# Ledger of designs, part 91: designed miniproteins, single chains, continued (3)

Each design is a single chain, and the fold is of that chain. pLDDT is the mean over its residues in the fold that is shown.

## One batch from the design tools (miniprotein)

Design m11165
Fold by ESMFold2-Fast:
Structure m11165 (fold): chain A 90 residues (1-90)
Amino acid sequence: MSNEELIKAAVETVEKLMKLIVENPEEKEAYLEIIKSILETAKKTLPKEDFEKLAEKMLKVMEEIAKESGNEVVKEVVEEIKKYIEELLS
């Protein structure tokens, strides 16, 4: 599998998880932990350039879903993941 295929698969998985948070905000912590695990694995597996590309695409999708949902819980999840990505890149 190419790095581009891995990035696409990870972004699509996170999109599905974000939609599940919109439907079931009470389960946000479980889905958030899965998203963080995906990011940590990607950071260890991918070159820095590919990880940055994945993080950018992932955040864009998450921000779009948060905007469409209008849900504060979903917005908080995006802010937490954005902070986690900054910590992984530091």
Scores: mean pLDDT 84

Design m11166
Fold by ESMFold2-Fast:
Structure m11166 (fold): chain A 96 residues (1-96)
Amino acid sequence: MAKEYIEKAKEALEAGDYESAIKYAIDAFREAVKSGDVELAKEAARLYIQAYVKAGKIEVARNLVEALQIVLSPDASPVVKAALEAMKEVLEEALA
């Protein structure tokens, strides 16, 4: 299931369908969190932020990363922490 959502997110992103890319990235992330799959969660997180950046909504992407950092508990799962780091990496590349 999660891999199918990753592929659909990638296809939507390449097609310029950023709304669908965001939706599929969220679906992939939910499945990755449920299964504890750190690598799938990181990939879904990267696609999610990339979709906002490519849509020209870099301030939305920045605000999402900052909001997640503010609300993320020190006790948060390693999967969610890894996803946040992947999101930050994409944002830093976009701002360079």
Scores: mean pLDDT 83

Design m11167
Fold by ESMFold2-Fast:
Structure m11167 (fold): chain A 95 residues (1-95)
Amino acid sequence: MMDLFVKRLFSVALRYIRGDPFSSQLAETLQREIADWFVRQGLSEEEVRQALEEIRKETVERLKKIIKDEEKLKKGIEFVDEIVERTLRLYLELK
C-alpha cells in the first residue's frame, strides 16, 4: 500500500511540475484516500506521521532522479510537502 501511495504521489507531483490544471484536484483526491486508509487501518498518530515521512522521502528521492531543473524540483518538493501536511490534517480530523 505504501508503494502505491508513493507511485501515485510521484505521478501527481510530475503533473503539477508540468503545469497540469488537474494536478490540484488529483492531489485533493489522493489526500482524502490516504487519510481514509490510515483511519481504516487503525494506525496511531505516531505511525501515520512515520508513514507520511517515508512516503515523502521516497517520492522526493524519485523526483530528484528525474527532475534536473533545480527550480522545478523545488516546486515539486513544495507540492509534495503540502499534500503530506494536508493528508495529516485530514487524518487528525477524521479519527
Scores: mean pLDDT 88

Design m11168
Fold by ESMFold2-Fast:
Structure m11168 (fold): chain A 82 residues (1-82)
Amino acid sequence: STAAKSQEIQDRYEELERLKEEGVISPKEYLERIKEIAKEVARLMLEQVRRDGRLDVDEVERQVAEEMKKVEELVKKKLEEL
């Protein structure tokens, strides 16, 4: 279920924020894990588009790729600031 995967992603994000605030994980590990969560969100969005069948999958895939590139650039910038 896309709803169940969405909840799992949200739970992982909240746990990651807690681990960061408590100093259990390094800033680098935090940024790498955020990037992995973003990749999972992208996959979930594409799965939903394929299930709906109303949208141009190629266009949505392009938009998701553009957003993922922004996430990767943001993570790279934050890692360089460490």
Scores: mean pLDDT 77

Design m11169
Fold by ESMFold2-Fast:
Structure m11169 (fold): chain A 100 residues (1-100)
Amino acid sequence: SQEEEFKLFLEGYEGAKELSKGTDLTLENEPVLEVFPIETLLTALAEGKIDSLPMSKKDAYILLGLYAFLFSKDKNIDPEVLLNLVREGRYEALLELYKS
């Protein structure tokens, strides 16, 4: 459901936010985050093709949350805008925002 998807997204988003508070963080005991292209992830979500991704749906939504936090900072986007787009399942709009 969209509520379950948003919960997983929020776990990734808040996790990235908490990690960003550290200035000299050593990641030797942290989960290894596999680097996956954000545009590929967003395109798959926008097209309803999440099952084509080489990862679980859970991992895809958590990764989306992490990436959303990072690109909101990079592009100076209001976090509330990103949270509302994902809560509403508006992945086409989210992809357009990323490409702007």
Scores: mean pLDDT 74

Design m11170
Fold by ESMFold2-Fast:
Structure m11170 (fold): chain A 80 residues (1-80)
Amino acid sequence: SKEEEIKRLEKRIKELEGEIANTQAFVADQQARLERLKAEGASEEELGRAEMILNFAQTVLDVAQYLLEEEKKRLEELKK
């Protein structure tokens, strides 16, 4: 039913919001780590590794946010 589909989407949205919150915290931690490494004069290799980790985490976040917005759009259409 429409009601069952709404409940499944609401659950998926809540799960995605939790994943996004965790990934945002990780991105913030990695940004702070990169700034500390820069301040400490870390090697180009260490900075490169930190930037790769941050870039990967940002990509994961961007994908999760895209999926969340798509699921929210589906929910809004079902509630109309």
Scores: mean pLDDT 89

Design m11171
Fold by ESMFold2-Fast:
Structure m11171 (fold): chain A 65 residues (1-65)
Amino acid sequence: AEEEAEKQLKELFERMKEAIRKYLRDVLGLPDEEIDRRLEQFEKRVEEMLKAAKEAGLTLEQILS
């Protein structure tokens, strides 16, 4: 269950990153350097939120439900 949830989260995150990259490039016209920097900040924020939720007793399965 937890392993499957982790796999789903990783796949979802990769899809979201690609969608965000495309949006930032095609809609906002940002250079790749700026896009990479923003995506790195989002990755860190998401990881911190997931860590906090897990410490609060939530499983990844519950978060993804």
Scores: mean pLDDT 74

Design m11172
Fold by ESMFold2-Fast:
Formats: sequence, structure tokens, C-alpha cells
Structure m11172 (fold): chain A 70 residues (1-70)
Amino acid sequence: SDIDSLGSQYDSLSRRYPDSYRRMQDILRRMQRDGRGVDDIIRQADRITPTDPVTARMLRIVAQMMSLLD
């Protein structure tokens, strides 16, 4: 399923890039505290892509999972 595929990608990236995983969690925590939604997460991923493409990819995966569950 799409969710299973996204979950596998997420797990693989979090294992391979622990620093990017921590940074992604920090970004999501701030955005949740500020009441930001899925579209804001995607915009943040686009903004950081040139400097932090791995964290950006993880943010996009989370946004896709949230969209499928909501």
C-alpha cells in the first residue's frame, strides 16, 4: 500500500540519516506548536531543499502520510 511504501522509506531514511531525522522532528514540533498544517510542512520542505535535501524528503513523506490519514 502507499502508506506501507512511505513507512518503509521513512524508516530507511531515519536509520541512515539520524541527524536529518532529529532536525525533521524539531521542525515538525515547532510547526505543530504554531498550529501549522500539511501545506505549511510542504512549503517548509521546499524552502530547505537546497541546503538540507534529506530532511526535506522526510518532511514530504510525513506530509504525504498525514494527507492519507486525514
Scores: mean pLDDT 86

Design m11173
Fold by ESMFold2-Fast:
Structure m11173 (fold): chain A 70 residues (1-70)
Amino acid sequence: SAADVAAVAAATGLPAATASHYLTIAKNAVPSLDIAALIATIAALKAAHPKAAPAIVLAVAIADAITAAL
């Protein structure tokens, strides 16, 4: 949804178009993806790795969410 895209864009600092692209791929893999849990993981990863590129933080957070769903 637009709200999910806006929330992930705000959490990562990525453009909305980039956040939308990543979320589309993630939701195709896990249709029931918990966006609140994803945002919490993004915040934790940013705090632990403040110099990590935002796209890498999002990719790792998505990988963690997919692994947790298995």
Scores: mean pLDDT 80

Design m11174
Fold by ESMFold2-Fast:
Structure m11174 (fold): chain A 92 residues (1-92)
Amino acid sequence: MYRLTLVGYFPDYTEEKRYESEDEAQLFEEARKAIEEFLKKGAERIEVRVEADDGATAERLANALIAYGQSLGLRLVERRYGKTTAVAVFER
């Protein structure tokens, strides 16, 4: 099972979105929509946390989301990989 947490950081609040799926493509599509929504709402920083059955799978999905964020003009400021987790943090 895949778990995805996205946190949008705004000047005076934070917003968290959480998704779970067995379908990697569905999870990726939800992540893309959430990133675009946060950017439209004026998020200054976006954190993406991916959890999977193993670190290689989490890293692969995180790297796809990193490529997507960079395609939107976001700057990758932090990246962390664990045994079953991957974290990426973006700024404008």
Scores: mean pLDDT 85

Design m11175
Fold by ESMFold2-Fast:
Order: sequence, then C-alpha cells, then structure tokens
Structure m11175 (fold): chain A 100 residues (1-100)
Amino acid sequence: MKEEIEKIKEEIKKIIEEGLKEIEKYLKENPNASRKELLLKAKEIVDKTLEKILPLIEKMKKLAEENPELQEFVNKKLEEVSKLFQEARDKIDELIEKRE
C-alpha cells in the first residue's frame, strides 16, 4: 500500500515535470511570442497538468479512506506533491518574467 502511494506520487511528479518542460520548450521555440501569449500558453499547459494529476490525488485520498493507518503517510505525500507543483509554478513565473 505505501509502495502504491509512492508510485502515484512519482507519476504526479513526472506529469508536473513534463508540463514544465513543455512550457520551457514553448518559450525557447517562440522568441517573438508576447508576454500575454506566453501566459495563456502556460495556463493551458498548467490546466492540462492539473486535469492529469487530480485523478491521481483522488486515488491517494481514497486509499487513505479505505486504509486509515495510511492517512498520515498519504498526507505527507500530498504535501510533497503540493510543494512540487508550487515550485514548478514559481519556475514558470521566473521564466516568463526573465523574457522581459
């Protein structure tokens, strides 16, 4: 069970990293894109990333509900996921700001 939760967290991390790489690639390949276009594209990629990770977060929560002994472990992994997502957002903001 803890192994399954850890595996879900690693899947979420991979999805977040893939979204960040897609944004970085778009920035590199579109040097003439306006800041507004970059923000809209970043939002599109972030929204798609959230759509992919939300079912995985729900799966982790359901596993904790069915196995109360895992609740603390799941909460810790959800906190790690939240931190990863926030770090990715901060990096996106820096990349767009640096373009100016």
Scores: mean pLDDT 84

Design m11176
Fold by ESMFold2-Fast:
Structure m11176 (fold): chain A 83 residues (1-83)
Amino acid sequence: SALQRLEEARERMDRRLKEKVDELAKKYGLTITEKDPVQAYNTLIEQLRKTKSKEDVFEAELELAMVLLEGAVDVAIAREELE
């Protein structure tokens, strides 16, 4: 059903966001313990801003923004299937 596709798109977005947060945390030697993707994202950005250069923060924010944009497009496509 269209509702199942929308839930799958949202779950895929959350999973991809968490994966990218974990990837960036490993890259920058940071520990992120939050299981919620949005909370993990916010903690990563806060720790980057406290410990890393503005260039590293900007690059990380760009990579995260790309994942969020792709996820938003995926969710929007799934919403078009709601009748």
Scores: mean pLDDT 82

Design m11177
Fold by ESMFold2-Fast:
Structure m11177 (fold): chain A 67 residues (1-67)
Amino acid sequence: MEEERKKIAEELEKRAEKFRTLAQMSPDPEIRKDFETAAERYRKLAEEVRSGNEKAFEEAKKILDKL
């Protein structure tokens, strides 16, 4: 299970990175803020998953499973 938590956290971090890159590439400041907010949400969730928060882990699985 610990290995699964690591993989899920890494996947969330990858998504956060993509949103952060999209924010930097966006010329519109409002769209930029939306992507930055999304990136922060994924980053926070990844940190909570890494720290062993069960609720965060279940939420992360649901978010990743929706894709």
Scores: mean pLDDT 80

Design m11178
Fold by ESMFold2-Fast:
Structure m11178 (fold): chain A 56 residues (1-56)
Amino acid sequence: MTIEEAYEKGKAGLEAKVAPEHLAEALARLDAAYQKAKTADEVGRAAAGLIAQYGV
């Protein structure tokens, strides 16, 4: 999995599981992680953490 593929998968996961009122903040945090990530696993962990924090 590439960093881009991990980002797209993470974004889709947030859109599916995060309430609309928190989605913009969660996506902004994922974008920050994506810009600083050196591996797909780092993006995947950031997305999973955000889903756990903001998800229902």
Scores: mean pLDDT 80

Design m11179
Fold by ESMFold2-Fast:
Structure m11179 (fold): chain A 79 residues (1-79)
Amino acid sequence: MIQKVLDKILEKYPELELWIADFAKNFSDFAFDLILSYRLKDYIPQEILDEVFKKPFSEVKANRDEIKEKLIKWLKENS
């Protein structure tokens, strides 16, 4: 189920594969914000987007694992 949602997203936005890899290993402020705002805005609910856009990046970076868990939970529930 999650795999089908990821495949659909990656089919439209193949650059997301690079974002996921960067997020897990070595994300940068610019790349993280740019990819989320441009590639994921149409697929992620506003509640999760607000945790990125309405908070300073230092807080987002500190809560990276929590944001990732919320995204995975959303994909599981809405796939």
Scores: mean pLDDT 57

Design m11180
Fold by ESMFold2-Fast:
Structure m11180 (fold): chain A 96 residues (1-96)
Amino acid sequence: SSLLEIFSPLSQPLVKELLELAKNFSEENYLDIEVTLGVLQLAAAVENDEAALRFAEAAQPVIEEAKATNDGKKMYEELLEILEKLAKGEPVEIPK
């Protein structure tokens, strides 16, 4: 089993894709990251997937910071930390 099992079947492949895009972050794929996040938010809302909604909400400021700083490695590590905290039922703080 993977940490992705906390999410609905529709959200799982989108979270996986977002993590792969973040791992391979570049100026050529940042739009794909933003689009995938948007699609995840819609899928999570349709499925009432609270874990995926929380993940997307926490991921948004991380992605925005990575876009501003061009630090894909930090983004990937922070997204993994969000995923691990959600899987453990730990609170995830959303930067204001």
Scores: mean pLDDT 81

Design m11181
Fold by ESMFold2-Fast:
Structure m11181 (fold): chain A 60 residues (1-60)
Amino acid sequence: DYDDLYQEEKDRYLSQGAPQDVADQAAYLSMQSSRAFADGDWDRAQQLRDQAQALVDKAK
């Protein structure tokens, strides 16, 4: 369930010290990464995951 995944990823980023707005953006990118992975687009999945983590790392 992608809604459950979104909340889980958001909570994870918040626990890392990300602000609410950054955690929301990173969680969205993590969901898009999971969707790309499910579609077999491994390169896009990795790129989106890296973008999500970079947003969190930059903001904390």
Scores: mean pLDDT 82

Design m11182
Fold by ESMFold2-Fast:
Structure m11182 (fold): chain A 86 residues (1-86)
Amino acid sequence: APGLERLKALFEAGDVEGALALLRELGFSDGLLDRIREMLRRNMSPQQLAESFELLISLLPELYKDVSKDLKNEESREALEKWLNL
């Protein structure tokens, strides 16, 4: 899954801002991105961030149900659904 592999690589590199930029491209709302940024910055060193990727992936199905309501348009929702299923 190209999108998931890109996100994984950014988390393994500890690149929080790169990961958030990718999620923004996928149509995540600024409010949701701010929540994710705050969560990652308060709780994690760069080393812990790599380990948190597995936790984030396990939480994505729950988070996705909230996120889909905050996406800007149908095209962005469809892109996110396709990306998560790849």
Scores: mean pLDDT 61

Design m11183
Fold by ESMFold2-Fast:
Structure m11183 (fold): chain A 94 residues (1-94)
Amino acid sequence: MLSKEEIEEYLAQLDAITALLRQARATGDQALFDQAVQQLDALLQRIGPKLTPEEQQQLRDALAPIQAATSRAAMIDALIALVDLLKEILEKRL
């Protein structure tokens, strides 16, 4: 089970990822986008196994819009939505 301290640390990391995604969208900076995606993937691998099966399914469903995105802006919007979903799941445990 995630401790309150672990949840607060993960929420801070998710906020940092959102900031990188917003900056990448505003500037078109590929390196910022790649950094945000790598950080999010690493965080999902750490958090995912600690979630309920239903929460894990919600995250998998949120990946579909990312895979269907036909532009960088659409992909960033889908990634921000995934981050917001993960934040909601974690905040519910506080």
Scores: mean pLDDT 85

Design m11184
Fold by ESMFold2-Fast:
Structure m11184 (fold): chain A 96 residues (1-96)
Amino acid sequence: SAAFERQREVALRQADILTDLLNRALELAQKEGNQEVAELLSRYLERLNAAKEMLAGDAASAERGIQLLQETMRELSEEAAKDKELRDLLVQAQLE
């Protein structure tokens, strides 16, 4: 449906924006020598890449990709809520 195709396009754009943000945050974590945050960001980037691959597939794959993206965003938000250093890095990356 047209509604589903719009949802898929929005999800792809969100995944691209978040991937760019996390790549910038990863560069900052590496410059600051924060290995733990760098490893965490790398794992989220792997999940985003998997979601983007699913979103580029057929309708069933895209539906799973939307779910994986939403799950990844929720978990990242939960991690940022309890880790001020991660949260500050994400804010800094967004302003760069």
Scores: mean pLDDT 88

Design m11185
Fold by ESMFold2-Fast:
Structure m11185 (fold): chain A 107 residues (1-107)
Amino acid sequence: VKPSQKTQDLLLSEARALGDPEAVEQVQALLDAGDLVGALVTLIRGYLKVGKLEEAYREAKTLADYFRVVGDKKKLAAILRVLADVLEAMGKLEEAKKYREEAEKLE
């Protein structure tokens, strides 16, 4: 299912604000393929790469909470690993370890 043009424009605008052309290209390709979740994960990792750790944490946590409600264990495990990477970059090693252990139990 292709996301709305407004959603695509918002995500591409955020990707361009990262200043990373590789992230912009990857987000565009995922949106063109109808992979909204992949586009969001790419954007979160883009925030992490450029040091926007608070934005990366907020978006990753929101997406993890969404997959918990929906019951998608595979996607939840994947995003919990992204959240752990963000927490490690923030110096929150114990919290990162907890999310990695939760992700392992879901697979």
Scores: mean pLDDT 79

Design m11186
Fold by ESMFold2-Fast:
Structure m11186 (fold): chain A 78 residues (1-78)
Amino acid sequence: SAAEEERRALAVLLIAGALRALKESGGPYSEEEFEAELRRLGVSDEEIAEGKELAKDPERVAAEMAALEARLAELQAA
């Protein structure tokens, strides 16, 4: 369904954004530990793989995050 596609796209984007944030902050988790926790919580290997691939393109992640923020702003203004 469209809602399932939107949920998957959002999950992939959030995984990519989180991986970038972890790498930039040097936070308490390694990328491998973060991936293991996502799997433990039931996130699919396919979603993790798509998120990791997207995270390789920081400009694309930034653009898609900006598009999400714009969409959320439109929903709040309505």
Scores: mean pLDDT 78

Design m11187
Fold by ESMFold2-Fast:
Structure m11187 (fold): chain A 89 residues (1-89)
Amino acid sequence: SSDEAAIARGRELLAAVAAAIGGPEALEELLRLQHEAFELVVAGDVSEEAKKVRLEAIELAKRALERLGLLDEEAEREIEEAKKEIEKE
């Protein structure tokens, strides 16, 4: 079933990410901060405090990508563009 396959892929990916970035607590922090940033975007919150949380979420994602060996020039460019868009708001 597609649902079982999706759950299995998700679990394998999360386990691999957790192992690469420093363990389950590091993954939990990454997911928590990404979720907080997402909620601020959905709310349309452009306050300085919201910008700080969103920038911190991007920095934590960058560190995770670096530990995964996925931080190439293209990923760095996309991250810098995302930061500029947040700062521009």
Scores: mean pLDDT 78

Design m11188
Fold by ESMFold2-Fast:
Structure m11188 (fold): chain A 74 residues (1-74)
Amino acid sequence: MKSAEELLLEAQRILDDPNATDEQLEEAKKLIVEGVRLLLEEQGYSEEEIEEAVKEAEKYYDELIELLKKLREE
């Protein structure tokens, strides 16, 4: 089982790779969502607070991933 830190680090490596495929960028988003969830669970946040934070993170990273895909399409 990977730690929250390991998941977030793996996602960051994908996002920093200019050769990352669209599929890899989508995988990075999933890793971020899972990492954020685990991190907040480890810190003792409630399920409701975790769900809210995860939804905000998903929205932010959805927009970021779409932007990165467009930039790589050039």
Scores: mean pLDDT 79

Design m11189
Fold by ESMFold2-Fast:
Structure m11189 (fold): chain A 68 residues (1-68)
Amino acid sequence: LSEETRANLLAIFDAVVAAGSASALPAEVRAAVERTEQAYLDYLKTKTEEARKALEAAAGEAMRLLQA
């Protein structure tokens, strides 16, 4: 994973912890976090470049929504 994606994953984790749970986040942000979680699980299972790119895209979108 890229350094940017690792930083994004950590920031997403910090945001969920600060909110008390993922369900406390706005619905759009929660959906983006859930997509990122699924992409991460897919990456861990497959270890493919396609899964890695999907994870990086999902994490970036979740961060964009968290910063809005």
Scores: mean pLDDT 80

Design m11190
Fold by ESMFold2-Fast:
Structure m11190 (fold): chain A 86 residues (1-86)
Amino acid sequence: SSSSQNISQIAAANTALSLANQARSLINQDLSQGQVQAQGAVTLVTGMSSPDVGQQIQDALDDSVQSGVDLTLSVANQLLQQSLDS
């Protein structure tokens, strides 16, 4: 049902936001740990995004962990709002 789909997307978006925020906190302390959290957030967000947005996130992450995390946070927030407004 539409309700079940919205609940699943809200849960995934919230998990992605948590992982991306953890990555943002860790990047300046331990880049490797930040990369692990960032990849988790990216995987969730790209699974819920268009191919074009997914590619932009991957390109940003490949350029720098910080760029990938910042874009992932932006997209995850948009996905959360879309699910809550649906």
Scores: mean pLDDT 78

Design m11191
Fold by ESMFold2-Fast:
Structure m11191 (fold): chain A 73 residues (1-73)
Amino acid sequence: KEEEKKKKLEEMEKKVKELIEEIRKKYSEKVVEKVEKVYESIKSLDEETQLTLTTEEILEELKEVAEEEKKEE
């Protein structure tokens, strides 16, 4: 119920922060900034909309954003 929704959102945020730290170690600051902006856009969505996405889907999207920025040439 509501408790499960909160737990899912908290777990998602924790996983995303871990991914951003991983990206910071492997990629440039520009890539990190882009990934952070994409995640901020996701957080700006209402709670119901955020819950239509799985944690795995969000992590995958952020990884793709990082790869695309790295290949932006």
Scores: mean pLDDT 74

Design m11192
Fold by ESMFold2-Fast:
Structure m11192 (fold): chain A 99 residues (1-99)
Amino acid sequence: GEEHYEKALEALEKGDLVSALRHAVKAYEAGDLEGALEMFDRLAEVASGLIRAEALHLRGEIYYDLGDYEKAIEAYEKAIEANPNHRVAKEKLEEVKKE
């Protein structure tokens, strides 16, 4: 939760996007959906390529968990746009579109 959010924010301020992503994932795993979503949104804005794609994919996972399938679809589509080889985001997009 909160500890992982604070560590993600510190890493992002230092420009360590890999550590920021890792700590944001730990916040998500701890059930801090709001903190994790904020960090994935910030990462998607400042990162590019693989890190941006992963942040957008994980944003989609949070919206899916919340039942917001429209926002989940948008996030997965943006993840695929950032990385066309993001297999997990492609599989999740096909799954959500069936709802």
Scores: mean pLDDT 84

Design m11193
Fold by ESMFold2-Fast:
Structure m11193 (fold): chain A 70 residues (1-70)
Amino acid sequence: MEQVEEIYELQRELIRLQAQLYNVDEEAAMERLEAWMEENREAMIAGEPGAIELTIEALRRSIAQQQAML
């Protein structure tokens, strides 16, 4: 549960960075993320051990890379 919420927060941060860098519609992107998380939360929780950790690492890496472009 907690790791799924961490993925959600990391994806929200990435959307905010992309909105700043590329004029992406942050509000629309956040709404799509919320809908996607609602549909996929259970599947993520039921996933194989370690898959969530790898997703979190990939998101943190993407955020760091995008922040370096600001």
Scores: mean pLDDT 73

Design m11194
Fold by ESMFold2-Fast:
Structure m11194 (fold): chain A 91 residues (1-91)
Amino acid sequence: MEAGREALRNARDAARKSGLEGAEEAGRLAEEGDYEGAERAGREGGPLEESAGLSFAEAARKLREGDSRGAVLAGTAGALSAIGAGFQLSL
């Protein structure tokens, strides 16, 4: 539970640093437990941000279900996706 919440917080910080508004918004909503909002924010941000939004939404769902390990894995995947997308835009 604590590790999952920390992973979501770290994922939000990574999304914020990516410079992608949709990914940052998805990360914030996921940390707040709004997994539907996180998925929507990712999709509305565009194709590069959709993957991060879906991963953040899954992390929030896993936390709500009590699957802290699943939340850590999904949150980390979302953070990596946001970093990768931000890097592509920075090239």
Scores: mean pLDDT 73

Design m11195
Fold by ESMFold2-Fast:
Structure m11195 (fold): chain A 71 residues (1-71)
Amino acid sequence: KKVEEYKKKFEEYLKKMAELFRQGDDNLVEANKFAKKAGEYLDKLEEETRKVEEQISKLQQQLDDIAAAMA
């Protein structure tokens, strides 16, 4: 859930940056502001992704234990 929330925020700020460039807006300050916000959510997304990877590893270990018991 957190991964999806942070991904949506990251994509929202990327769209805002793209819209500024598409309109020929030379406002680099606003573009940089959105870039920093996107970076913040990317960092949060990376942290949540690491937690998900840890959960996947635990589930894989459980599957391995079941497979070993069935052998």
Scores: mean pLDDT 70

Design m11196
Fold by ESMFold2-Fast:
Structure m11196 (fold): chain A 86 residues (1-86)
Amino acid sequence: MEELVEEAARLAAEAVRTGDEEKAEEAVRLAGEAMRLAWGDPERLKEAWLRIAEAAAEALLSVAPEEERPALRADLAAFRARVDAL
């Protein structure tokens, strides 16, 4: 599972940086597989979701215009709160 989470995180970050739709689709597919393997373990599910989301968010922040970054940071904080509530 950990390898799937790291690969999904890597592909999600790369897709965000490059705009590569195929990498985005593969990231979603691997994230889905990781989530299925973590099903029944809420802590692992939360860790997997946060890792992938943080990688994608860091990539977004690195390529986004400065004026858009506060909104993206707020969205990431809201996502973390939702995952933490699982």
Scores: mean pLDDT 75

Design m11197
Fold by ESMFold2-Fast:
Structure m11197 (fold): chain A 95 residues (1-95)
Amino acid sequence: AELALRGGEEALEGGVLAAQHSSKPVLGIAGALGGIGAIFEARRALETGGPGGEDAGRAAVGGGEAAIAGGEAGGSEEGIREGREGKELGEEAVR
């Protein structure tokens, strides 16, 4: 859950950066929304001590992938970097 929270935060930042640099911000926005979802689910899992960590991890992976794609399309190296970190942290949270 903690790794998924951090992954969601990185995916959100990467998505925002990707959206800011692109004439086609849709993928960056998708990355940011995925990051928000991951943060929400990870916080819920941490608060309840219950299930949700895997779902949060998957949301961080999806958000990170969208941020990477948006960063590539918009030329945001920072968006790609943060998106990759979010994806990797999300993958670790699922394992």
Scores: mean pLDDT 74

Design m11198
Fold by ESMFold2-Fast:
Structure m11198 (fold): chain A 77 residues (1-77)
Amino acid sequence: EEEELATRYARELDELVRYIWKHKDEKTPEYEEAVKRFEELVKQELTFAVDIAIAKSKGDEEKVEEIRREFYEWLRK
């Protein structure tokens, strides 16, 4: 499941970036939403990545799994 979710996340980021690039000059509500979504994803990913790194450095595997679960749940619709 983790590998599938990570692959899905990478694909969604790539698709989102392609959409933003394609519509960059249109400034539609859809474009603004895509940019906002991309910024939100990057910011949240960094937050989870930092928390995971701290948990891993302490050998807290249970906490790592909790944070990964929260991250994946946040990514799901």
Scores: mean pLDDT 78

Design m11199
Fold by ESMFold2-Fast:
Structure m11199 (fold): chain A 65 residues (1-65)
Amino acid sequence: MATEEEVIETLTKVPGIDKETAEEIVREYGVEGVLNMNGEMILELSRKYGIPLETLVEAANLLRS
């Protein structure tokens, strides 16, 4: 199973997502929610944290690999 720390590390590898932001996202959505990130969640995160859509799409692709 992917751990909370592994998910945070994966998000932090994406340019534009720092550790603090990654920790907040995992805290709000949970590990399973982040691993199953869909288009609606990507739009919500972009609006809430000011992260570019391209950055969040890259993060979602890394989490699915």
Scores: mean pLDDT 80

